# Designed miniproteins, single chains, part 53

Each design is a single chain, and the fold is of that chain. pLDDT is the mean over its residues in the fold that is shown.

## One batch from the design tools (miniprotein)

Design m1820
Fold by ESMFold2-Fast:
Structure m1820 (fold): chain A 66 residues (1-66)
Amino acid sequence: EEKELFEIRKLLEGTEIDLEAQLEQLRADNVPPERFEEERARLTAERDRKQQEGLRKLEELLKAKE
Protein backbone atom coordinates (compact mmCIF):
# COMPACT_ATOMS: atom_id res chain seq x y z
CA GLU A 1 0.00 0.00 0.00
CA GLU A 2 2.62 2.59 1.03
CA LYS A 3 4.79 1.78 -1.98
CA GLU A 4 1.83 1.91 -4.37
CA LEU A 5 0.57 5.18 -2.88
CA PHE A 6 4.06 6.65 -3.17
CA GLU A 7 4.27 5.66 -6.85
CA ILE A 8 0.86 7.21 -7.59
CA ARG A 9 1.82 10.41 -5.75
CA LYS A 10 5.14 10.58 -7.60
CA LEU A 11 3.33 10.22 -10.92
CA LEU A 12 0.88 13.03 -10.09
CA GLU A 13 3.60 15.35 -8.75
CA GLY A 14 5.83 14.59 -11.73
CA THR A 15 3.16 15.57 -14.22
CA GLU A 16 2.62 18.91 -12.43
CA ILE A 17 6.36 19.65 -12.30
CA ASP A 18 6.79 18.78 -15.98
CA LEU A 19 3.85 20.99 -16.95
CA GLU A 20 5.22 23.95 -14.99
CA ALA A 21 8.71 23.50 -16.46
CA GLN A 22 7.40 23.30 -20.02
CA LEU A 23 5.22 26.39 -19.55
CA GLU A 24 8.21 28.28 -18.14
CA GLN A 25 10.27 27.25 -21.18
CA LEU A 26 7.56 28.52 -23.53
CA ARG A 27 7.55 31.86 -21.71
CA ALA A 28 11.37 32.04 -21.91
CA ASP A 29 11.16 31.38 -25.66
CA ASN A 30 8.74 34.34 -26.02
CA VAL A 31 6.26 32.37 -28.10
CA PRO A 32 3.19 34.32 -29.25
CA PRO A 33 0.31 34.33 -26.73
CA GLU A 34 -1.94 32.33 -29.06
CA ARG A 35 0.66 29.58 -29.39
CA PHE A 36 1.30 29.63 -25.65
CA GLU A 37 -2.40 29.08 -24.93
CA GLU A 38 -2.56 26.23 -27.47
CA GLU A 39 0.43 24.44 -25.95
CA ARG A 40 -0.81 25.07 -22.40
CA ALA A 41 -4.18 23.50 -23.24
CA ARG A 42 -2.50 20.46 -24.80
CA LEU A 43 -0.10 19.95 -21.88
CA THR A 44 -2.87 20.49 -19.33
CA ALA A 45 -5.08 17.88 -21.03
CA GLU A 46 -2.23 15.35 -20.90
CA ARG A 47 -1.66 16.10 -17.20
CA ASP A 48 -5.38 15.69 -16.46
CA ARG A 49 -5.40 12.34 -18.25
CA LYS A 50 -2.46 11.09 -16.18
CA GLN A 51 -4.07 12.30 -12.96
CA GLN A 52 -7.30 10.45 -13.78
CA GLU A 53 -5.29 7.25 -14.28
CA GLY A 54 -3.61 7.77 -10.90
CA LEU A 55 -6.94 8.35 -9.17
CA ARG A 56 -8.35 5.17 -10.71
CA LYS A 57 -5.44 3.17 -9.29
CA LEU A 58 -5.96 4.79 -5.89
CA GLU A 59 -9.65 3.80 -5.92
CA GLU A 60 -8.72 0.19 -6.71
CA LEU A 61 -6.29 0.12 -3.78
CA LEU A 62 -8.99 1.48 -1.44
CA LYS A 63 -11.46 -1.18 -2.61
CA ALA A 64 -8.89 -3.92 -1.93
CA LYS A 65 -8.54 -2.63 1.66
CA GLU A 66 -12.28 -2.88 2.36
Scores: mean pLDDT 75

Design m1821
Fold by ESMFold2-Fast:
Structure m1821 (fold): chain A 84 residues (1-84)
Amino acid sequence: LTPEERELLRKILDFLLKRDQPATVEEIAKELGVPVERVRRLFERLGLPSLDKITATQVANAYAEAEGLDLAEVVRRVVEGKPL
């Protein structure tokens, strides 16, 4: 992922963790003020399935697998406001 994609992903995860509920790509895009296609492209690059709603755990797991990290480490970085 590019640095810009990692920062977008961090914001998506922060939003989903605080919301503590599944969200649609449209809801995520609206909350973050970005085009829906930008969120869809990022999820496609992470190998996430085309789902109606997505959880913080699904996104964090996909990123952890892509980067060879533990799920707990991904969540910790987001909660502590650290870069992915």
Scores: mean pLDDT 83

Design m1822
Fold by ESMFold2-Fast:
Order: sequence, then C-alpha cells, then structure tokens
Structure m1822 (fold): chain A 91 residues (1-91)
Amino acid sequence: MRSKWLTYAGMALMAARMGDLETMEYYFDLAMEAASEEEKPGLEFIRAEMYAYMGDYEKAIETLKKLLKDYPDSKYQSSAETLLKKIEKKL
C-alpha cells in the first residue's frame, strides 16, 4: 500500500522534469498536507532540490531556510545546509 504523500511527491517530481513549476508546487503542497510531521522535512528538502533543478534558486534558498528554521533537529539539517551553501555560491 502506497502512502498518498508519496504518490503526490512522485507527481511533483514528474512535473519538475517537464519544467512545469506550477504543477510541481501544487503536488508538493498536496504531499505536505498528506505527510506526517516526520516526513515533512524530507519533502521540503526534495522541494528545494527540485526548485534548484529548475533554476529557481531564490525559491530553493527560501525553502531550505524554512526547513532549517522549522525542523532544526531533522536528519536533513546537514544536507539542507550543504545544498544552501552550494546554491548561494552560484548567486
């Protein structure tokens, strides 16, 4: 049985690969609504990676800063800090 949030995240990733920012954001919002609190930091991290993949570095930075602020004890903290530094270096 697949969790609904995982299905929505998969749809968001497909939209990102097609360059459809609006559809990607729509499905990530649905994924976040369906996800438990434990799953949300990972979804925000993947969202930030997709923004960076699509070249929207401003939204990627905003998403990573939100993750670091809202989920400082998450297992994604170190990865989020690393990605944030890499993106900021490109600006």
Scores: mean pLDDT 83

Design m1823
Fold by ESMFold2-Fast:
Structure m1823 (fold): chain A 70 residues (1-70)
Amino acid sequence: MLNVVDDLDKDTLEEIKKQIESLGGTAIQIGENILEITLPGHSGSDGSKILSKYGARPSAFGIDSLHFIV
């Protein structure tokens, strides 16, 4: 019932944010389990490779923004 509700912790979110920011991008939480990743000058595959390490998957794509479900 509540076994997997606490998979996105503060340390994981901060680690993702630091990795994305090191590439000149931004990472923000827009929903309980949804992150918006922006990587100007990088391909969506770069963001996907970073987030796949944390179990996140792509949900929606904008021109310079990717939404991932964690």
Scores: mean pLDDT 62

Design m1824
Fold by ESMFold2-Fast:
Structure m1824 (fold): chain A 76 residues (1-76)
Amino acid sequence: MTVYGRGRVEVSPDGKEKKITLEVESDADPEELAAQLRAAVENALKDKGYEIVDMKVTVEEGDKARVTLEVTAKKK
């Protein structure tokens, strides 16, 4: 499956908190795309020792599905 996306990562000054924003466009089902992105980000952050504090998903449906995922994660 070919997906086009953009990402931004912001790290707090003390390095303990990460804010990740992903924007993805696809002609796939928006709910399925959102679920896949959530799972991928959760698994990646857990592998690096981060816990997810907040996760927001915005889905825009038109001729193409656009999913924006905003995640706040904290390292203990």
Scores: mean pLDDT 74

Design m1825
Fold by ESMFold2-Fast:
Structure m1825 (fold): chain A 81 residues (1-81)
Amino acid sequence: MSDQINEQNAKDYQKLAEEYEAKGDKKGLAEALITLGISLYNLGKYEEAREYFKRAIEVARSLGEEGEELLKEAEEQLKKV
C-alpha cells in the first residue's frame, strides 16, 4: 500500500518539477526534485533518487540565500543514498 503512494508521488512530483522548470520557478523545482527523490528512495530506486537529489542541490545553489534550507535538505537526503 505505501509503495503505491510513493509511486503516485513520484509521478506527480516529476510532472510538477517539469512544470516549475518550464516556468523558471527554481524554488518550486528544487522542492519538487527533493520530494521526487524521497519517493524514489522509499521505493528502493536509490540511483534515480541520487540523480534527483544532485539536481536539487544544483538548483538550490543557484538560488543563493533563498536556497540555503533546500540545499541542506537535499545534501542530507543525498547522504542516505
Scores: mean pLDDT 85

Design m1826
Fold by ESMFold2-Fast:
Structure m1826 (fold): chain A 63 residues (1-63)
Amino acid sequence: DDIEQLLEEEPEMTVKDLLKRVDYPYPQKWLAERLEMHVSDLNRPVSSLPGPKRTALVEALRD
């Protein structure tokens, strides 16, 4: 997947940076709610997220 390849190439990329990269069309708060996490966690590197949250993030971006 292009998203997974991007995350392997850019290990310091934050969730917010990833959302900008893929031009995510919804408010960041809606994504945080969907992933059952705090909005502040969107400032963390994607690589720092627990596996299940990272999987849910990738699936949310595919929708």
Scores: mean pLDDT 75

Design m1827
Fold by ESMFold2-Fast:
Structure m1827 (fold): chain A 71 residues (1-71)
Amino acid sequence: SEPAEVTVSRETVTVKVGETASAEATARHGDESSTVTVEYRGDKVGTVELTVPLSVGDASGEGVVTVNVTE
C-alpha cells in the first residue's frame, strides 16, 4: 500500500474540562480524498494526543491532534 498525504485542520487545540474540541483530518492519494472529524470531550486536566487513522483507496496514513485540557 502507498502512504496517503494527511493534513489536519488544527495540530493543537485547547479545551476546558466539560467542553468538546474538534478537528478534521484529510487523507489524499491521487484523485481521491477522505476527511474525518474527530471530537474530544475534556474530562480531566492534562494533555492528550489523538492519533487519527484514515485511509483513501489503497493508501493509508494517520494524523495527530494534540488536545490541551484546562480548568
Scores: mean pLDDT 82

Design m1828
Fold by ESMFold2-Fast:
Structure m1828 (fold): chain A 61 residues (1-61)
Amino acid sequence: MSPLLTKLRQQALDEKLSEDSLAEFEDFVQSVNLATEEVHLKETAAALALIGLQEDERLAK
């Protein structure tokens, strides 16, 4: 597993995202892991997904 993916998961927890958002992030990471072996694409996709979930949480408030 990429060290950056581990950090992104920790960042999601630190940002105190909802359980639903955390589940969506984990499902996305799993889907990307199944779709490609390219570590850099996994890291970029996960980072963009986290940004999107943070924006969704911001808009929901």
Scores: mean pLDDT 70

Design m1829
Fold by ESMFold2-Fast:
Structure m1829 (fold): chain A 100 residues (1-100)
Amino acid sequence: APSSIEKLLQLTERLKAVIDQGIAENKSGNEIDLLLSQEILDFVRGTDDETLKQRARDIASFLHTRLVIMEAEGKSTADMGRELKVFLDRVTKKEVKQLK
């Protein structure tokens, strides 16, 4: 339904804001990971839509896995944030295409 896509787009926008604020506050990748996980947990708890919950958990899984890999590679928090925002932009584009 359109409402589910709209809610997922709002989540994606909120996750980008968390990343940008974390970078601005010089937080570690692990600290940003915890903040992103909390936003997704709050989103999942706020909905009874099982499909929307699964989509949010898929986003969480990707963000966590990618952060762990980039942290292990010694990437800066700014570089990690840029890569994660590219992923979130791809999620947005995919959801917009599903409106057709």
Scores: mean pLDDT 82

Design m1830
Fold by ESMFold2-Fast:
Structure m1830 (fold): chain A 87 residues (1-87)
Amino acid sequence: KVELSEEALEELKEFALELLERYRAGEITASQLVEETRRFVEELGRKHGLSEEEIERLTSVVITTVLTSAQRQLSDEEMEELLEKAL
């Protein structure tokens, strides 16, 4: 389980929502989504003092959550709940 501060969690949720919208709009591919998530989570983890293991886990959680939300046509609220439960 990755323990995030409230600030880090809100930054992550905002990123995931923006990424989902861009993916649904066809503005980015799944490969670009994976690359952008890795870059964002690495910077977030550096800023908030996460370990390499926590960064890797968080990256996987975000990728899975966004892709699952797109595939299942989940609402923004449902995606945020899925993300929180997966942490």
Scores: mean pLDDT 84

Design m1831
Fold by ESMFold2-Fast:
Structure m1831 (fold): chain A 78 residues (1-78)
Amino acid sequence: LKEKLNKLGEAIDNNDREEARRSAEEIKELVEEYFEGEIKEKIIKTLDELIEAIDKNAPVEELKKLAREIMLLISQVK
């Protein structure tokens, strides 16, 4: 998971939207497999918002905000 989060952040910083989208989808698959409960639903919703923002060609600032939110949510899981 940490490896995929690092790839997502790097892709967004490099404006590599194709890689950012792929990394977000891979993170979503891992979250669906290993996470449970309300936190899982929040992370998946934010990942879906990130993928939609990428597809709509949203500003990089918005992608960075969503990625930061995903990282924060994942860090709350003990």
Scores: mean pLDDT 80

Design m1832
Fold by ESMFold2-Fast:
Structure m1832 (fold): chain A 55 residues (1-55)
Amino acid sequence: SSQTQQNIQQTQDAIDSLKKAYDKAVSQGDTESAATWQKQIDSLESLLSELKSQL
């Protein structure tokens, strides 16, 4: 559905933003922030896989 495709795009955009935040935290040695961002990325990647399974 068009709604599922929109949700996929929004989820991909969110993952891209979080990956940039993760890379910044890693480059600064901020392991606690990096771990927090990684958890959010993992959750959104799981959601993305579920959304793609609906297509």
Scores: mean pLDDT 87

Design m1833
Fold by ESMFold2-Fast:
Structure m1833 (fold): chain A 94 residues (1-94)
Amino acid sequence: GKYDKLKELWAEAFTLVGVPPGIAEEVANEVVEKQKNASLDFSLVDPSKVDPELIKIAKTAEEIVAAKDPKLTPVKGFEYYIAAIIQKKLLELA
């Protein structure tokens, strides 16, 4: 379906930017669910608590997905939410 294809695009983008495949799939699922709910409020994400390298990774992944699906408009601040989820999943593996 539409959302299954979108999940695959996000997971591939995260893997291309160096996120481990298992984490890439989990982050892709959470990102797509966030987009489905249309409540794109990222004000609860504190950027100072997120690794700046993960913010760059998240932004690059968002740009890869947007390039493959021109109907997706990048949302300002969404990279901070994505980076926070990646950081959380990486900490759960440590």
Scores: mean pLDDT 76

Design m1834
Fold by ESMFold2-Fast:
Structure m1834 (fold): chain A 73 residues (1-73)
Amino acid sequence: ETRETHGTLHLGGDTTVEIRRTQRLADGVWELTHAELVVLRDGKEVDRIEGPAGEFLRRLGELVHAAEEARAA
């Protein structure tokens, strides 16, 4: 059994984030199997993180780290 959830977050101005997650039911627990995050500015895709759960989380972590370094400078 699998399920997919999706949502849109408006960050202000012309920036929106679309998030899609796919989960699988395993031993009574819902596990994240795949995810996609798309950043849109003025209706145009400017960034995307997509992949299996492990790869998605790794790429998201890289973006968060880069953003933290930019703020610290």
Scores: mean pLDDT 75

Design m1835
Fold by ESMFold2-Fast:
Structure m1835 (fold): chain A 78 residues (1-78)
Amino acid sequence: MYVEGMFPAFEVEERDGRWHATLSEEYFSGRTTPEEWREGARSLRSAAETARAEGREEVARALERLAEAMEELARRLG
């Protein structure tokens, strides 16, 4: 079910000591508005702060890297 402005569903998994973060299909398979990309980035940065507070620095870095990519995409689209 799709709802505009919702938090991006993301998956964070560990594989052989590496952390991978992926976005929902809504954000990575098609073009969305710059505002949607910025909202997604804010959600990921919030999640990164939570991970860092829990001592999960690698998870926090992976989420921040993904947020930066979304912010860059928003700038290029807007």
Scores: mean pLDDT 66

Design m1836
Fold by ESMFold2-Fast:
Structure m1836 (fold): chain A 77 residues (1-77)
Amino acid sequence: DEIRKKSAEILSEESLKAMEEIQKVRDQGAAEAEALRAAGDEVGAEKTRQQAYWKSMEIAAKAGEEASKRVKELREK
């Protein structure tokens, strides 16, 4: 089933891209939060972690939308 195979490839590709971007956002957020915590700003550290989490959710949502769009285009053809 060519459509199933291509759909799986699209989902995998979009998931890998999102995972890489999310990892970068998390790594940056963790580094910033750790620096704030080391400076005694625990509230700022938590806020930074929360912002990184929200951005990760946004990236995942956009990846899901793009994957759905690409899969739909395959089915329409």
Scores: mean pLDDT 83

Design m1837
Fold by ESMFold2-Fast:
Structure m1837 (fold): chain A 74 residues (1-74)
Amino acid sequence: SLADLFAKALEKHDPAKIQEALARTTEAVRELLGENLTDEQALLWAKSFAEALVETDDIDEAVERAVERFKEQL
């Protein structure tokens, strides 16, 4: 589940850094799609971000991977 992915991400990353990265990436996604993301787009973004966080120890790399994965799925 999405919750399980975030739980696993918390084992690899500082929660404060995850929150900072989420805020930064939410701004980037909002710029890409506008302020009103659909529920489907919001869920896709959350899943892409969570998956990327699990894949790498580098929060900035996770952000880059999440954005690319999200773009590929649009």
Scores: mean pLDDT 75

Design m1838
Fold by ESMFold2-Fast:
Structure m1838 (fold): chain A 86 residues (1-86)
Amino acid sequence: SLEKREAVREAARLVFEGADKMASGESVQEGVGLMQEAMRLLYETLSPEVAEAAARYVDKALEALRSGKEVEKAREYVEEAARIAF
């Protein structure tokens, strides 16, 4: 449905905005909140199997950004989550 497409698009926007805020270091806690809200929206919108697959990559991006160990890969994880959800 149109509503479902709009919700998935909003989840993608939240994930990209959240990742950008965390990567910049200026609004890390806000970025975490946005990415968590995106995961919640995916679980409300998609089938459980697809939502879990997409959310797994959002979690990988969150861990990379929080730990600082693989920050450059966070963008790839976010893009993969978007491909799964779309």
Scores: mean pLDDT 80

Design m1839
Fold by ESMFold2-Fast:
Structure m1839 (fold): chain A 71 residues (1-71)
Amino acid sequence: MTPEEREALAKLVEENAEKVLEEARAAAAELASRDSPTAHRVAELLEEAARAIEEGRYLEAVELIEEAVAL
């Protein structure tokens, strides 16, 4: 993902923050319930992304989501 793509996604996340936050938390809860170290790591990254969204750190949230999907 390029810096320009991250900025565009960060803006999209900001515009849809409530929905993205709900989806990230739901995905993290589902992944945390699985018997998989990879799923647990993805859940941790999604929880960190959710916290970043709550704090208005949308660019950081996008970077955390990018890291999660690369696993």
Scores: mean pLDDT 82

Design m1840
Fold by ESMFold2-Fast:
Structure m1840 (fold): chain A 82 residues (1-82)
Amino acid sequence: ELTPGDYLELAKKAAEAGDAEEAAKNLAKAGVLTASESLDLSEEQKKKIYEAAYEGAKKGGENGDFEAAADAAGKAIEDVLL
């Protein structure tokens, strides 16, 4: 199984290749796995976290800024968990 760090590395490579959608998907997967390490999440909760992180990453990364995409994904996950 892939770790959160593996998905983060895949997201970086996708961003470097200009594939913003693939970068956002991998950032969202990393976020779900990271949250699951600290929280006992249902499948429904994992889906909500993934969707929020994916949308956040796409909006944050609109200028090709990987750090902004990662920050936006993290904020979106935090907003769902609160």
Scores: mean pLDDT 81

Design m1841
Fold by ESMFold2-Fast:
Structure m1841 (fold): chain A 75 residues (1-75)
Amino acid sequence: SEISRLGQEAIRHARAGDLEGAERSVRRAVRLLEERGDTITAGVVQLMVAVGKAVGEPLEGLERAARHILEHAER
């Protein structure tokens, strides 16, 4: 699944400290989730990213969001 691939890429980027790469992969996955009508999962992913930024842990927020993408990629 392209969504699963993007989730895995986002985790790799986040673990490497590549904020821009992780954000790009998560944004692309969110777009695909919205295109398939999975607006709830897309909303939760975006909330996880926003919470990470708010608490000063943007990379941890992106990794958490990416894991959520992977958990829901096959639903």
Scores: mean pLDDT 87

Design m1842
Fold by ESMFold2-Fast:
Structure m1842 (fold): chain A 65 residues (1-65)
Amino acid sequence: MEKLKKLAEEFEKGAEISRETAKYNLEKAKKGDERTSASYYSAASINEAGAEFNKELAEKLREKI
């Protein structure tokens, strides 16, 4: 139980970090030129997807506790 709880907490923290990173990249995209902005938009999308994935994993682990 303790190991699953710690793992769930790690995925929850990962989700928060990914969401913050996505927001940071989105703000960079809005302020950059069109060429640079494309890369920042891609990074934001990838980090948003990563945040959702980590959240789902944490919820699944919480169900087993």
Scores: mean pLDDT 81

Design m1843
Fold by ESMFold2-Fast:
Structure m1843 (fold): chain A 67 residues (1-67)
Amino acid sequence: MSEEEFDREVQEALLLIRIAITKKAVEDGSISKEEAIRDLENVRKEAEALGLTHASQAAKEAIEELK
């Protein structure tokens, strides 16, 4: 596995963790749905720019759930 491949896997894992934390923060009332959607939109854009399909899809699904 190349460093480039490893970096992509790490970036994808971090984005998936951010999605999970954001969803939990809404559930706990720590942030508003509007704030969560903004954060998830940023995650989706980052994932799309990096070609991270799993993180991109997870962010889109999380946004739809919070609408």
Scores: mean pLDDT 81

Design m1844
Fold by ESMFold2-Fast:
Structure m1844 (fold): chain A 86 residues (1-86)
Amino acid sequence: MAEKGAEMAYQGALDNRKARVGGAASAFGGVADDMRYLGEKGTANEEAGRKAEEASQLGSDYGRQGNDEQATLAAGKGGREAVEAG
């Protein structure tokens, strides 16, 4: 019973992590594509600077979420292993 609960919690955390990592990759990819497009167009540095700020903000937000998810995954794995060890 406890073993099943720990496994379900761990799997839920993995599923959440996959969704957020995919979202982060998509968001960073979009900003990178925008910055490349602005560079190819010879656009003013202020627009490139704004995109760099956007990328920095995304990095901060996803980094914090990644740290929280890593802690959750580690706790879930540890709990699962402890229940299995008995």
Scores: mean pLDDT 61

Design m1845
Fold by ESMFold2-Fast:
Structure m1845 (fold): chain A 91 residues (1-91)
Amino acid sequence: MEREEALKKLEEQVRKLILKAMEGLGLGDEEVREAILNRDEKKLAEIMAKSEPEKQLNIDIAYALALMEYAILKIIEENAEKKGGVIKLLE
């Protein structure tokens, strides 16, 4: 139970970092934000089709960063289950 709560808090921190990165890229639209966080590639494709090239690039960068952060989170979660000290690296 406590371990699952700690991993959920870690996932929430990763989501906050993704949101901060999107703000830095000028992606303030709630629709874009939710599509990236939910990994809704169909909705992202629809949004990008309506976006200027610069915004399309920023969306691609934000989505790539989100995928990398989620991939790193998964690796850390898997390693933390075997070695409890790994989670402290994300504090």
Scores: mean pLDDT 72

Design m1846
Fold by ESMFold2-Fast:
Structure m1846 (fold): chain A 99 residues (1-99)
Amino acid sequence: GIKEELEKIRKKLEEIRKEALKAGDTVTAKIADQAIKLVDDFLKNPSNASQILFQLEINLGLARIVLGIAKLTGDEKTAKLAEKVIELIEKAIELIKSV
């Protein structure tokens, strides 16, 4: 169900956060960390969905900015991590909207 899919997204975000920190990419790591916290908050209180969705959309916007800068500067590792974070946040938003 939706809870199991959000838990999978959370685990993948934790893996990306660890990879970003190992690479010295603290900005992508913070974006992943915030997305994890928002998913956790939704799972604890689903009635807060509208506020969580608003914050996830802001976090998605920040991830897209990071991707844009990484592509402009030729930072392929940061670009790849940012693309993965974007995909996971988009999937989380879609799942939360489905309830």
Scores: mean pLDDT 90

Design m1847
Fold by ESMFold2-Fast:
Structure m1847 (fold): chain A 89 residues (1-89)
Amino acid sequence: PPLSAADQAGLRAGREVVAKEGRSDETLLRAVEVAFEAGLSYFLTTRDSLSPELRARLRELAERYGVALFEDITTEEEALALRAAVAAA
């Protein structure tokens, strides 16, 4: 399903942080927090080499902002299914 206007604004705000500051773990956490503040309602992470500390901080941010966090997504099909489930809930 398409992203809402708020989700689109959140993604745009987060991308601007990464574009400006690069791709460190701290920049990624800042970008995610900015995206959540701007209205992103859900967030997907892939099964990559994110540290346990970074994962814990992502979970805390998602809980604080009421964002649905979906972890260890390995395929586009899983990502699309989760987006559909979020839209249906």
Scores: mean pLDDT 68

Design m1848
Fold by ESMFold2-Fast:
Structure m1848 (fold): chain A 79 residues (1-79)
Amino acid sequence: SDMEKLEKAVEKLTQLAQEYLAQGKVQVAIQVESLRSLMIIMVNVLGVPVEDVLKRLKEQALKNGLTDTANIIEEVLKE
């Protein structure tokens, strides 16, 4: 379901942000966490469809050079 896609994306981005923090890459971790938080707000608060949110945030991640983040979102979209 679309909600399962959201939950999977949130979980994987949480893990990625924690990994960047463990590496001392604080700025990148904050960027990943910001996209994760925005994803939750756009779906749960603003009622934007999950697929549209994932597509928009994938594009935003790519524009910001967050390739690992974009790859996670793309994998979730393909399921």
Scores: mean pLDDT 89

Design m1849
Fold by ESMFold2-Fast:
Structure m1849 (fold): chain A 92 residues (1-92)
Amino acid sequence: KEIVKLYKEAKEKIRETIERLEQEGRSDLAPEEVVKIYEEFIKKLKEMGSKAEGLLRYLEDLVAFVKKSTPEEIRELYRDIERLEKEIEAAG
């Protein structure tokens, strides 16, 4: 439950950061800012020890993906996640 809350907070912060950077015309900074948010989340999970190992590996892979991604690819990724979340909410 605590890990899920931290993940939701990190995801929301990433979404807000992407939207802010787009509004500022600084979408070029999105990969760097998103990486920082994931690295902070990874640091918090490491403090929780080996119980979070599976999620840590997933997040490290996601950081590697984001570091190689264009701002547009990151926007597309979060747009698709948002669409899927709305579909899940609509289903109940």
Scores: mean pLDDT 69

Design m1850
Fold by ESMFold2-Fast:
Structure m1850 (fold): chain A 100 residues (1-100)
Amino acid sequence: SREELLEEIERLYREMVEIALEEGVISEEEAKKAIERVRRLVEEMKQSDDPAEVANLLTALGAGAKSLVDKLKEKNASEEKIEEAERLLREMMRLIDEIR
């Protein structure tokens, strides 16, 4: 279902935020704000009956996730953790395309 796909997207994003926090790339405050933002975006998508609104919110979420991966690379996080974050991003983008 769309709801199950959205919940999986939130889970994947949360895992990416945890990697960034573990690698010291973001603060605990930044991690908390990122998790709160993704939860809010997912709830807005769950409540929306407008496909255009959902598409815009998915685009914003995807951009946020890409920004996390870019920040991991910029801050020279471990190669293993960058590869893990890139795999999570790829799976999240696949789910985003499935909802679109």
Scores: mean pLDDT 87

Design m1851
Fold by ESMFold2-Fast:
Structure m1851 (fold): chain A 99 residues (1-99)
Amino acid sequence: MEEIKKLMEKYLKGLRVQIEAQVKGETKYSPEEQKIIDEGAEALKKLIEIYDKMKPEEQEKLAKELFNKQLEILKEAGLNELAEELEKKYEEMLKEQKE
């Protein structure tokens, strides 16, 4: 799970850079920001490969950890209302499903 953690960190770092730039009113990314975003996208591709090979219980745990980290990034960016909305929607989704 350490490898998965590192891939999640790269993906979340890219996401954080995108969100922070948008919140600051930046319409384009710097070369350094773009590199981090690109590395995050590659990490996400690898995470999807690993996720598809996981057991359902492991998939659920990974999805929950990733979701919680995404909420943390939104809250750090000052998007507290959006984070609360997404958390409620996630809880509703877990009640309605799953497969």
Scores: mean pLDDT 77

Design m1852
Fold by ESMFold2-Fast:
Parts: structure tokens; sequence; C-alpha cells
Structure m1852 (fold): chain A 65 residues (1-65)
């Protein structure tokens, strides 16, 4: 769908700005970001995710491994 394509494009942009993340996945129009067990890196991913949600309306989910 168009929303899945938009989510995939945004996930590719996240890989450029968050190279420290363990994985970035697109699941049903939602972007899932997995970060290493580090509070600072989790906070950075949450900040970028929140900005992207406001700009695009896509859901961004961040989890710590």
Amino acid sequence: SAMEKKAEELAEEFRKVLPFVESIRVEGGEIRIVVPPDDIQEGLALMWGAVAELETGLKVRVEKR
C-alpha cells in the first residue's frame, strides 16, 4: 500500500540518521526500531521517532533490547 511504501522510505532515512540501532522494521505501516540496551541511545531514537510521527503521521515504535 502507499502507507507501507512511505513507512519503508522513512525506515531507510532512519538507518542513515540512527546507524547505532540494532534493527529497523516496517510492520503493517508502523516502524519498529530496536536499540541496544543504552538509555542515551534509546532517548535519541525516541526523539527522532516522535519528530517523524509529527511530520508524517506514521507510528514509530522504539524498544530496547
Scores: mean pLDDT 78

Design m1853
Fold by ESMFold2-Fast:
Structure m1853 (fold): chain A 84 residues (1-84)
Amino acid sequence: DEHRAKGLEAFKKGEEAYKKKDYKTAAENYQLAIKHFEKDPSAQQELADAYFNLGRAYEKLGKKEEAMKAYQKGVEALRKVKEA
């Protein structure tokens, strides 16, 4: 699926930015990954991973409320994996 492939590319760019401590660029790339994974019903695990990593990036940026919301959405996506 094109969306899964594009999501994985964005996710990897987010991980590279996070490792370089560029948390703003990491968050932007994880948001892009989420947008693509949302388009693929089979990508719930990848969607959960992207939300959890977005939450971690937001924590590093001091965005505690945004981090909490990202973690909540990650848990919701992870629950859907069990239903698939």
Scores: mean pLDDT 87

Design m1854
Fold by ESMFold2-Fast:
Structure m1854 (fold): chain A 90 residues (1-90)
Amino acid sequence: SEEQQQQLRQLTEETTKALKKAIENNPSLRPLFEPFLQGDKEAFVKLALKDPQLAAERRKALAEVAKQAGALAAAKAFEEEAAFLEKLAE
């Protein structure tokens, strides 16, 4: 639905804010997340509508990278996006 698309955009915005703050604190994280930061957000919303399970798996992969890098707030934000997407897949 339009409401679900808007909620996903809001979650992605919060993830982006958490990630940018993590990079400010540790600039070595930037190359790991540059593809996410430069990525087409609307293309991701379209993917989520067509294949929410795949979209969730991609966000879980980013959460794992963030967790391993010690960017725990960003990891939690990616995990919250993935959880939302898994509910859309139901």
Scores: mean pLDDT 85

Design m1855
Fold by ESMFold2-Fast:
Formats: structure tokens, sequence, C-alpha cells
Structure m1855 (fold): chain A 59 residues (1-59)
């Protein structure tokens, strides 16, 4: 998995937290998935690569 900078990790965590919040508070899974997809697109990562990078960072 690619290494993420501290700024990219902070962005990924913020996007993940926002996606979870949207899904939990609104039940809108499509809106939560859109937040996750936009984060992946900005970082240039697949979902698998993002998950692996976050896991490697202890997140």
Amino acid sequence: APELSDEQLAYAVAAQNEAVRVAATTGDVAAAEKIGQEANDRLGLSREQLGAALAAAGL
C-alpha cells in the first residue's frame, strides 16, 4: 500500500468520520459512499489501497 503523508492521513480520517456520521445520522448510504469515493479520488487510491494505508497507520 502507498504511504500517506500526515496531511493525507488527516484528510482520509476526516472523510471517513464524515461518511460514518452521514450514514449513522441520515441513513443515506449513497451519500456516505460518495464522501468515501471523493476521498479516494483526491488521494488517487482504490478502496483497498486506502484501507491498507489506514491500517498501516494504525487507523
Scores: mean pLDDT 74

